# Ledger of designs, part 8: designed miniproteins, single chains, continued (2)

Each design is a single chain, and the fold is of that chain. pLDDT is the mean over its residues in the fold that is shown.

## One batch from the design tools (miniprotein)

Design m4266
Fold by ESMFold2-Fast:
Structure m4266 (fold): chain A 132 residues (1-132)
Amino acid sequence: KEAARVTVRALTPLQLELVVRSLINAGKYDEAIEILEAVLEEDPNNALAHVQLARVYLKKGEIDKAIEYAKKALEIDPNNAFAYVVLGEAYLKKGEYDKAIEYYRKALDINPQNTFARKLLEEAEKKKKELE
């Protein structure tokens, strides 16, 4: 915890995002969780840290924890488009396509130019249509 705490004190929000993204891409999910938990020990209302924890849990396959942390991010920042994207991805993985579509649409209402959210919305709509 002390080593992680020293690391997070030196990080800007952009640097935190880049470090977490790097760890996720390397499959180092537990290391990403330790860094994000250290951020939340210093700043419990850090919406970015909550949404990044949701992302890491989603990548680990811990879908219910991903939903929990994404919802916590939205309690802090209701206009966090990325938290809505993570909720959409979580519900898509649960096969709840209508909820996934709803959350992706909310993300696009906040950021209409989000090409990633638009692509995920199209994927969810296609998967729903394949079940019809």
Scores: mean pLDDT 84

Design m4267
Fold by ESMFold2-Fast:
Structure m4267 (fold): chain A 77 residues (1-77)
Amino acid sequence: SEALELARKAIEAYLAGDFERAEELEEKAAELAREAIHTREELRELMRELYELLAEAFEKAGRLDLAEEARRLLEKA
């Protein structure tokens, strides 16, 4: 992961006595980690919406077995 690579470089800069560069690299690593968390949360929300739509579609099609399965997946998302 890019965040871990930047964190490693920050430690190396710190050990080399370049505190300004270490701080800059730590900030960039933290930003990438926050972005990755947000992207994951957005994907989970999208999956929830998709499972809700699938449940409705299967229910309208008379496929109650598949609608129930979609609702189970929604609960785990």
Scores: mean pLDDT 74

Design m4268
Fold by ESMFold2-Fast:
Structure m4268 (fold): chain A 87 residues (1-87)
Amino acid sequence: SEELDRKAKELIKKLSEKLLEHGYSPEQVKQIEDYLNRLLERLSPEAKERVIKELEEANKMDDFDEILARLSRIAHFLEQEIARREA
């Protein structure tokens, strides 16, 4: 739904702001943001809801290393779900 897509984009933007705060370049952050948004568009509504929950939890974290670990898990999950749908 448009609501889920909007919510996911807002959460990704908030995480992008944290990456910038911790020394990532605007170019690196844009590449990560664009990649996640492209993968997210290919998900089922149920998988989108699961990713949104993970993004919400990442946004509540104070430890940058934990945020990065969570983002890596989200990216891995997105790739697995897309592969599963295409199989």
Scores: mean pLDDT 76

Design m4269
Fold by ESMFold2-Fast:
Structure m4269 (fold): chain A 55 residues (1-55)
Amino acid sequence: MSLEELAELLRENGFAAARLMAERGLSDETIREIARLAGLDEDAVLAGVRVMAAM
C-alpha cells in the first residue's frame, strides 16, 4: 500500500489506518508524512498509531 493509499484510508477509517501503520512498524517520520497527506494533525495521528502498537 502506498503512502497516498494509507492517507486515503486514514481519512475514511482512522482506526484501520492506525492499526495497519502500527502492524507495519512505520517510522514516526513516515506516519507524520501520511498524516500531512491526509490533512490531519501529525501529533494526533502519531499518538493513535503508538496506542495501537502498544496493544
Scores: mean pLDDT 82

Design m4270
Fold by ESMFold2-Fast:
Structure m4270 (fold): chain A 71 residues (1-71)
Amino acid sequence: SALELAERAAELANKAEETGDLELAKEAARLGREAVRLAEGEELAPAIGAALKAIGVAYELGLKEGKSVEI
């Protein structure tokens, strides 16, 4: 479900932030975007929150490594 994807995205984003793993952060961002795409009604707020967090982590890690971030 959208909520399960949002929870997974948040978990992976937290792990990526802790480990500095840009590829994991990109995966979290992809899952977060999929959660937003599938979310309806009350699912939208948690899905958007998870996606924004994951995107932010990926962008920050990408800047630190000097890599282009396409997520």
Scores: mean pLDDT 80

Design m4271
Fold by ESMFold2-Fast:
Structure m4271 (fold): chain A 70 residues (1-70)
Amino acid sequence: DAAVRLLGAAMDEFAARSADRSLGRVGRELATENLQRDVDQAVEAVLATGRLSGDEEAARRIAELIREAA
């Protein structure tokens, strides 16, 4: 749940930035790279709390899907 919320927030931020015409193409490419970094940080933070120790594979699968979609 917490991991899904963190990843969802990162995706919402990415979508908002991708829609922002003022960023231009280079800015949107940087936003994609930042999304990948933020996803990695969110997964690492949740795993560090031990809350997803039983669902670590699911968390990694979600992170991979987000990276591939970016």
Scores: mean pLDDT 60

Design m4272
Fold by ESMFold2-Fast:
Structure m4272 (fold): chain A 55 residues (1-55)
Amino acid sequence: SIEDKVIELVEKELGKEAAEELRKKIEELRSQGASDDEIENAAVRFITTRASKAA
């Protein structure tokens, strides 16, 4: 699923703690009826925000 792919990517790039935060956000979005596209967009924003803080 898209969730598995983005969580795996975040764990690889940003670590397990960041992946767990993203997983919780995805679960919350899904409970609100979010689409796969909305999940992907949320993951992209999460990654870019974290990368900016690391720089």
Scores: mean pLDDT 78

Design m4273
Fold by ESMFold2-Fast:
Structure m4273 (fold): chain A 62 residues (1-62)
Amino acid sequence: DLEELARELAELTGMSVESARALLEMVRSGQMSVETAAALAHAQTGADPARVRELLERALRA
């Protein structure tokens, strides 16, 4: 589940799978909110923050 989500996030943003997994883990652990993580991904990659938010919300259930 988390590995698949990390690959999807990496594909969506162009970041490495390692960076995507770290971001997902920070959101799941509560170290970073979904809103903050989506904004950070958008700022770094230009990815649609709404799409990133949807993926991160799925990660909270995984």
Scores: mean pLDDT 80

Design m4274
Fold by ESMFold2-Fast:
Structure m4274 (fold): chain A 65 residues (1-65)
Amino acid sequence: DIDLGIVEIAAATLATVSGQEVDLEERDGALVLTITPVTDKSREMAAQIAELAKKVGVEVVVRER
């Protein structure tokens, strides 16, 4: 299945709509979401992406720079 791809598309779409850039990367069976720069908006975006990932059974790790 391509559940990770669905989460990645959703992450890119949310980041674009919010005007904030969020990097999403698959590593060792988990999604690593990197926020740069770190703002309240990017943190909320990351939280929403993590919730979406949980709905499709995917673990997500949030990183800040």
Scores: mean pLDDT 66

Design m4275
Fold by ESMFold2-Fast:
Structure m4275 (fold): chain A 98 residues (1-98)
Amino acid sequence: EELEKELERIRAERVRWYKEHPNPTFEEVRAMPRLSVELLIYEAEKQGFKKLAELAPEAARDGARTLNEFIAWVLRQIGDEVDAEIAERRKKLEELAK
């Protein structure tokens, strides 16, 4: 299928990109070669990245169209989740101090 050929091409591009950028910065990751959200979902399903496949549809709903936009979206969601966990830990510490 055409999607499998595109997936193989993008994998080769990623392997090449990481060889050229062994310690990539956040800005470099955002600028990496694009992959459509649909191809990312297909890759995630085929390779067993169930969690990534679950996140990809929500990113597409929120307007993500490229891998870079999806990565930026995921990083924002992780940040929000970490902030929520910190808030819960603070609440427990306040109760322990009483």
Scores: mean pLDDT 58

Design m4277
Fold by ESMFold2-Fast:
Structure m4277 (fold): chain A 83 residues (1-83)
Amino acid sequence: MVEELRRQAEEHLRRGLEHLQQAAQAYQQGDLKTAADHLEEAARHFREAARLYRQAGDPRAEPLERAAEQAEEAAEILRKLAE
C-alpha cells in the first residue's frame, strides 16, 4: 500500500517536471500562454504527488506543495503578461 502510493507520487512528480521543462521552452520562444498552461499542469501534478506522499508519510510532500503554489503563481503572472 505505502510503496504503491510512493510509486504513484513519483509518476506525478516526473510528469510535473516534464511540464515544467515544457513551460521553460515555451517561455524562451515567447509563447507566454502555452508556458502558463504547462505551469498549471505542473502545479496539478506536484499537488497530486504531495497528496500521495503525505498519505505515505513521506517528507517530500511539503516541498512539492510549495512547488505547486509557486508554479500556479508563475502561471498567473504569465497569463496577465499575455493579455
Scores: mean pLDDT 89

Design m4278
Fold by ESMFold2-Fast:
Structure m4278 (fold): chain A 70 residues (1-70)
Amino acid sequence: DKKLYEEAKKLIEELKQALKDGDLERARELAEQVARLIGQLKDPALKGQLAKMISEASRETGGKLSELLN
C-alpha cells in the first residue's frame, strides 16, 4: 500500500503540472493512472492522506484535477 501511495503522489504532481501546462491529453492519461492506483489502495489511512493531497493539488489547478478524478 505505501508503494501505491507514493506512486499516486508522484502521478498527482505530474497531473498538476500537465493541467497547468494545458496538456489535457496527458492530464487525462495521468488521471486514469491515479484513479487505478487509488482503486487498488486498501489502507483507509493512506486513502485519507491521498484525498487531502488531491484536494490541495486541486486548489492549485482551479479544481480541474479533482474534476478529472471524480
Scores: mean pLDDT 78

Design m4279
Fold by ESMFold2-Fast:
Formats: structure tokens, sequence, C-alpha cells
Structure m4279 (fold): chain A 86 residues (1-86)
């Protein structure tokens, strides 16, 4: 699509990786959590399914953290990071 063609998927993936690594260290950063949602929307528009899946896992990790499931949150963040590095 015309919208998807305007998104640099390599830059998006690198930015997403940095953001997810930062959120793993500080999951309570609301501004960075909001940026995850924006990057997920951009990944979906770009058709980058792997980056979209990684960002979805990072959002799930934030939800687990909010619910007090800290061990699950860490595991989900690590899975997201592995997908973004692959």
Amino acid sequence: SAIGASIDVEQLRKAALELVEELKKDPNNSSKAAALGIYLALAKIAGDEQTAEALRLALEALKAYEEGNFEEAERLFEEAIELLRA
C-alpha cells in the first residue's frame, strides 16, 4: 500500500528493539509504553509481521507487569527482543 511503502522497516525494527530494551529496564515509563502502540501500528501498516508480533509481545509484557506478574513480563520482553534481533 502507499502508506506502507513510506515506512522504513529497518529503521522501525531498530527503533522498536531499543524501545523494548528500555521498557524491559523500566516497564512503568508511560511515554515509552505509548510509543510501543504507535510502532505496532506502523509495523502493521508496513506489513512487517515479525516486528508487529514482537511489539504485541512487549505490550503483553507491560500488561503482565501491571497485573504483578513480573516473571511473566520479563519472559515476554525477552521473547520480543529475540524476535527483533532475528
Scores: mean pLDDT 83

Design m4280
Fold by ESMFold2-Fast:
Structure m4280 (fold): chain A 86 residues (1-86)
Amino acid sequence: MKLTITFKGLTPEQQIAYALSAIGLELEGNKVDITISGDDLTITITGLTNEQVNQYLNIAKELESKGNKVTITISGDEVTITITYP
């Protein structure tokens, strides 16, 4: 499966931390693309299992419960999660 996560409204320190986490996933053998555009950070991960995608969906729901705006779109084997910080 392909997972695209977009974080909006991050601080520079949060962008660096999340980018380093994504690099960690790439070092574990996943195909990872990282794009930074202004205050937006987009991470695309290819080759995930359904269980791994469900873990990211659970994290997104936890972030939503903490007051962040979360949008999830599922289209076949592609999942897009957009998280907007206050």
Scores: mean pLDDT 76

Design m4281
Fold by ESMFold2-Fast:
Structure m4281 (fold): chain A 89 residues (1-89)
Amino acid sequence: PSKKEIDYEAEIGILEIKRAVALLSGDVDAYIQSLEELAKVYEKAAKDIPENAEKYRKLAGESQAEADRLRAMPREEAIAYLKERVEKL
């Protein structure tokens, strides 16, 4: 892997830990923010690492779509969504 790939994977790893903590604690707002930050990092990685651009754009789109979906949900529905995800771990 290139140094840029390693640096982005480290940043992504930290955000995935934040996402996991938010998920386990049922913090909907923190979970959504983690997804939005992941989407931005993936989009930046897609621009800086052209050989992996398709992969990173897909991950960015998936993270943003999940965040947008949760923001559109009633709060009680978003809480139930996180609870279901924890149960599948």
Scores: mean pLDDT 86

Design m4282
Fold by ESMFold2-Fast:
Structure m4282 (fold): chain A 65 residues (1-65)
Amino acid sequence: SVAEEAVRRVSERLDDITAAFVRAVYGIAKAHNLDPIEALREFAETMDEEKREIILEAIREAEEA
């Protein structure tokens, strides 16, 4: 899925702790029948500029793949 590809790309580009939070957000969204891409975008807005840009870029790349 697009969301799984986005999580994979983010996990390769971020530190282990931030990548673990991204995977947790994805898992929580899926468990609660929420849109995982929207959940990841909301999570990105809580991060600093560098990490936010990495997350949003990974989402864009996954959507374009």
Scores: mean pLDDT 84

Design m4283
Fold by ESMFold2-Fast:
Structure m4283 (fold): chain A 65 residues (1-65)
Amino acid sequence: GTEKTIELLEKAGKKELAKKVKELDKKIEEAAKNNDIESLEKYTKELNELITKAVKEGIIDGPAD
């Protein structure tokens, strides 16, 4: 899940990003429940891109490049 990522963002003072991750996670869950493959792929991609960018920007720990 995204729980660890949300916790790390909150500890880093990035409450707005943590909220965005939580909102995307809810949208992914909703799309999965409705078998909405298009929305599922869209929100999953957005979540992955947001996390990757946060790592690259040094907001959360991970590979720097």
Scores: mean pLDDT 75

Design m4284
Fold by ESMFold2-Fast:
Structure m4284 (fold): chain A 75 residues (1-75)
Amino acid sequence: SLEELVVSNPEAVRALIRAVGAGADPETVYELAKEALKDGSPAEIAFANIAYSLARLAGRTDVAEAIKKAIDEAL
């Protein structure tokens, strides 16, 4: 449904994925994840989980934990 596709801040979602790929610090990633998860919609949670998976694949456990914290706070 359309409600499942709502992304309140698409720029924040793009910035989150880019920051994780660029090796940004956990505080920066946490702030971007909070903005990306502003509405807590299934689409926003899905994008945050993609960012989490990318951080884990890169071996960046600090960044992965920052994203997980933002997801847990949005639920």
Scores: mean pLDDT 81

Design m4285
Fold by ESMFold2-Fast:
Structure m4285 (fold): chain A 85 residues (1-85)
Amino acid sequence: MKEKAEKLEEEAKKAEKEKKYLEAAEKYVKAAEAYLEAGDTEKAIEAAEKAIEAARKAAEAGGDVEKANELIIRALEIEKKALEA
């Protein structure tokens, strides 16, 4: 599980470097979910925060605002679960 989360985080960082913010946000959300399932609440929160930032940048760039908003909500739910764990 952790290896899968780390790979997703690497893919997210690559997408972010390429200015593919929506793709980066989605991969950061998946990484955060994988870290949460692995019990790594600190990395789950960090990945979720990065997902929110990437989704916000995607919306600002005129991308899919509805999808960006959904990813932000999903990331916030992950942060809440990690903080409650």
Scores: mean pLDDT 83

Design m4286
Fold by ESMFold2-Fast:
Structure m4286 (fold): chain A 68 residues (1-68)
Amino acid sequence: ATLPPQVPVPPREVVEEAIERAKNDPSLTDEELAEFIRELLKKRGAPELSDEQLLAVARNAKAVAEME
């Protein structure tokens, strides 16, 4: 593999939950969705992401939710 073994991304289930949240609450800000993702990671015992990484995941989840 050309990518590092550790990828600082949340588990697929957390990403899917974030996308579903964004679809149901499109008025959520990137920061609010990032906080939601942080709480999910904490509950699952997953590695904590930086604020910048959480915002990137939140923005991606919102973009996916806005797709047809």
Scores: mean pLDDT 74

Design m4287
Fold by ESMFold2-Fast:
Structure m4287 (fold): chain A 72 residues (1-72)
Amino acid sequence: MKEQVKEELLKLGASEEQAEEAAEHVERAREAIAAGDMEAAAEHLLRVADILEAAGQTEHAAALRAMARKAL
C-alpha cells in the first residue's frame, strides 16, 4: 500500500521526497484509525493535505482537509 500511495502522488506531480513523506503519513493515519485514534488519524491526514497543496494539488488537499475535519 505505501508504495502504491507514493506512486499515485508522483503521478499527481509531487516530488519523490514529498511522495515518500505523504505515504508515511497515510500509513500512520491507517494505523491510528485501526487503533481507534481518530484525532491522530486526522492530524496525519492534515499533513498529507499540506504536502499535496505544496505539490499544486489544491483540490485533493481540500478534500483531505474536509475528511480530517469530519473525523474531529
Scores: mean pLDDT 78

Design m4288
Fold by ESMFold2-Fast:
Structure m4288 (fold): chain A 83 residues (1-83)
Amino acid sequence: PLAETEAFWLEVEGSLYLMAGSIYEKLGDYEEAAEYYLKAAELFREAGDLEAAKEALLRAAEAYEKLGDLEKAKELREEAEEL
């Protein structure tokens, strides 16, 4: 387990990456959106926020579906379900 202050800052950083992913998604930049969502998921997982990590992974999966990478989308959904 991380110190509470470290977990807090990882949570904040994860939220910023999640927001950036959402912006790229709205711009139609699905590759960049997926990348930022995956970074958010990693930060949330490190912070111990498995619910936020799951949400970020599912958003990344949706971005990969928009890119036509159905296998990667499936892998990310399965990873989210394991959390």
Scores: mean pLDDT 86

Design m4289
Fold by ESMFold2-Fast:
Structure m4289 (fold): chain A 59 residues (1-59)
Amino acid sequence: SMEELRRLVLRLIGLKLRRIGLELDLERETDPARRAALQAEIARLDAEIARLEEEIKKL
């Protein structure tokens, strides 16, 4: 449905904005453990973004 597509697209935009925020946090972070945690979170977001983009393409 158009409503479902709209919801998925808005979610995708939100995830991409969050990813940008984490990239900026990573650029400023000097602690190795916190950097590793940020990189893991970015990797999780990348996987979620890829899954959601595939889902949108099938609509």
Scores: mean pLDDT 89

Design m4290
Fold by ESMFold2-Fast:
Structure m4290 (fold): chain A 93 residues (1-93)
Amino acid sequence: MKELLEAFNKGDYDKAIELAEKVLKENPDDVEALIRLGEAYLQKGDYEKAVEAFRKAAEIDPRAAPLLATVYGELGKEDEAKRWQERAREAAA
């Protein structure tokens, strides 16, 4: 995880994706690795892969729902964004 965070903080999103995939190969339910994978794809403009990663994270930890709301907003899918914002509020309560 340290190397993944360092790559992400340096803006090396290709390296961040590679490192996140290595973490997920050994622990597929690693929510932090799924979140970082999604954020790296979002920064690269690969919204479909970002949605996939954030959706997996939110299925494990509903506190990741705000990340799905953000990426659906970027895609212009306002109804989906509102739905995930509502889920995020429920998880925070």
Scores: mean pLDDT 78

Design m4291
Fold by ESMFold2-Fast:
Structure m4291 (fold): chain A 65 residues (1-65)
Amino acid sequence: KVTSYTAARILLVALSIRGDIESIEERDGNIVATLRRVTPESEADIEAARDLAKKAGVELVVRRR
């Protein structure tokens, strides 16, 4: 069964494949995602990933270029 943390990471990787995320890294126990572009679809998926990360006890930090 997929954990909330793994589900958050899978969703962020899917966003990266779509070209919406430039990079994904871990820093100080948090997930840091750098956005390449912002669309209504990417915003909804980022919020879903944030909720999944929160359930796993980590913060999703979103940066923009």
Scores: mean pLDDT 78

Design m4293
Fold by ESMFold2-Fast:
Structure m4293 (fold): chain A 79 residues (1-79)
Amino acid sequence: SKEELLEKAKKEVDELMHQAALEIQRFTDEAMRRAAELAGNPEEAQRVRDEGFSRARTLAQQAADKGEELLKKAIEEAK
């Protein structure tokens, strides 16, 4: 049914976003940990944080894009 197709897509998006959140947390935690080890070099510490957060933003954008694609496909299939 149309409802089952949309519900399945929403569940897949939820799982995708949950996995992305875990990876984002891992990358940001690692970046913060590495930056803390560079406390004697503030510029390098900030570069490490910026790189980690940039990777996290890329993962978040990729997950958002894929989630949007999954929902759009489900909506079209449900028509």
Scores: mean pLDDT 86

Design m4294
Fold by ESMFold2-Fast:
Structure m4294 (fold): chain A 66 residues (1-66)
Amino acid sequence: SPKDRLIEEVLEVLRRLLTLQGYSEEEIEALLRQLREDLRTQSLPQIRSFLRQLREVLEQDEQGLA
């Protein structure tokens, strides 16, 4: 579904951000599992807004490291 796709995109962006910030794989998986459940209760507009904000942060972090 469109919502499930957006949730997976949020989790992918956040996984990349947390990896850049030095979180362990165990910490990342625990955080993403909880966030997946939380995002399933959110509306499509809320998930889209959150994804946009995360992508902006990731772009800035990746450009600073490249």
Scores: mean pLDDT 81

Design m4295
Fold by ESMFold2-Fast:
Structure m4295 (fold): chain A 86 residues (1-86)
Amino acid sequence: KTVVVTVKNGSPSSVMAALSGAQDAALRGGTLSSKVSGDTVTLTVTGASDEGIQRVIDAAQGIQDRGGKVNITRTGDTTNIEVTAP
């Protein structure tokens, strides 16, 4: 399955948390690509496992716990996670 993480208004810690989660998912047999555009970081992991996707979700929830916002949507086999810094 595919997971796409978009970090908006990213602090360094938010970017690192998302990148770490996506990297963990990629290391479970997925392929990771990343794109930075201004204050937005987009990470795409293809071939992600359900466990790997959950770790990315957990990382995003960590951002929400620090006062950010998290929106998660699913379309087919793709999970989209949008996180916004406080």
Scores: mean pLDDT 71

Design m4296
Fold by ESMFold2-Fast:
Structure m4296 (fold): chain A 69 residues (1-69)
Amino acid sequence: MELSPAAQRAKEAARLFAKEQGLTEDEINEIADSAARSMEKALAYIAEQRAAGLPVEGAPATYRGKTKP
């Protein structure tokens, strides 16, 4: 399966973190796959918004629930 570079990075980071927590290989794979899927969904959403002519924000939305103009 083809993963974007961002999804591949997320998967690898999740695997390393899960290994550090002492999880089993099956649990590590589940967490890594979940991280990759979440990244792919986010990238697909961003691509759709750009195709529709909507702006996307490059900054993390950690406290950005609503933008007040």
Scores: mean pLDDT 70

Design m4297
Fold by ESMFold2-Fast:
Structure m4297 (fold): chain A 65 residues (1-65)
Amino acid sequence: SASKTAAAYIRIVALEIEGKVELVEKKGNTITVARLDNSEEIKREAEEIKELLEEGGDKLEFVDL
C-alpha cells in the first residue's frame, strides 16, 4: 500500500539523517541503501522497513561501502 511505502521511506530518511544509512539509489521499485551502522538495532529496523516495503510491492537491498 502507498501508506506503508511512505512510512518505510520516512524511516529510511530518519536513519540517513542520524548517519546510520545512506541512500544509494532508487531504481523502479527497488531501493538500495548503504549500511553505515551494522548494529543489531539497525539490522532489526532494516528488516521492519523491508517488510513494510514488500507489503507495498517495493524491495530494499543493503550494500556495504
Scores: mean pLDDT 77

Design m4298
Fold by ESMFold2-Fast:
Structure m4298 (fold): chain A 60 residues (1-60)
Amino acid sequence: MKKIYRALADVKATETGVLEFKKGDLLEVLGRVRGGFYLARNLNTGKEGLVVPIADAELI
């Protein structure tokens, strides 16, 4: 089953490989990565990157 989360807050990327997103963006979780991170795609921007954890998002 495809897991999609809606962002509840704006997040800025501070490092290479981290996913930046805006409140209301849809995030598709692609998989779990080492260190408590997830690989996700921002469906509004088409960019992929790491997120930790999915605290500022809700499953839709």
Scores: mean pLDDT 71

Design m4300
Fold by ESMFold2-Fast:
Structure m4300 (fold): chain A 70 residues (1-70)
Amino acid sequence: SAMLRRSLETALELVEQGDLAGALAALDEAIKLAHDNPELRELLERAKRAVEAGDLEAAREYLRQAISLV
C-alpha cells in the first residue's frame, strides 16, 4: 500500500528527527492500515514500544524491517 509505505517512511523520518510524538502518530496510522497483516502489525507494535521506551535505535531497525515488507 502506498499510504502504508508513506506512513512508515514518515514514522522513520520523525524518529530520526527526535519527534517522538509525531512518530507515534504515524505509527498508529500505519498499524490501522496493517490491520490484516499480523507480521507487519507485530513489527509496528514493537517499533511503537521502542519509541515509548526512548530506544530510537531499536525503533529505526523495526521500522526498516516493516518498510521491507511493504
Scores: mean pLDDT 86

Design m4301
Fold by ESMFold2-Fast:
Structure m4301 (fold): chain A 103 residues (1-103)
Amino acid sequence: MEEDEKLVEEAKRLIGEARTAVARARYSIEQGRDVETALKEAARNLARAKYAIEKVKDSPEYERLQKELDEVEAEFDRVMEQAGDIARKAYEEATKELEKELE
């Protein structure tokens, strides 16, 4: 538990930021704004949350945080489905960029 609390707080914060980014992407679709840019930002925030949660896998809070992250990911998947094929390409590009950023 020496740094576990800080890592858990960071993971919780990043999950919250991912949730906000996904909500913004949904709003961008509804408004007919640049959907691609909003989806890339949501994908980046989601990947950062996934990276942070890996650091707390041994924490008692891990299962709860993973469940919260799964809920955000499910909402993101719904947003992607609503946006269609252009959104799918944006997600693939963002995912490839983040693999290099996080590794």
Scores: mean pLDDT 77

Design m4302
Fold by ESMFold2-Fast:
Structure m4302 (fold): chain A 55 residues (1-55)
Amino acid sequence: SHMEKQKREELKKNALKKALDILQSMLDEYVKRGLLTDEQIEQMKKAIEELKKKL
């Protein structure tokens, strides 16, 4: 049904928001620990921005 499709889209958006929060926390932790190169940090930031565009 149309209403079931809308609920599914809401669940996807909520899941994506949660995933973005986790990814941002992981990125912040890895940066703090010096585990990533500047290139890897830029790639991760771009990936997070692309995911945010899907919200």
Scores: mean pLDDT 80

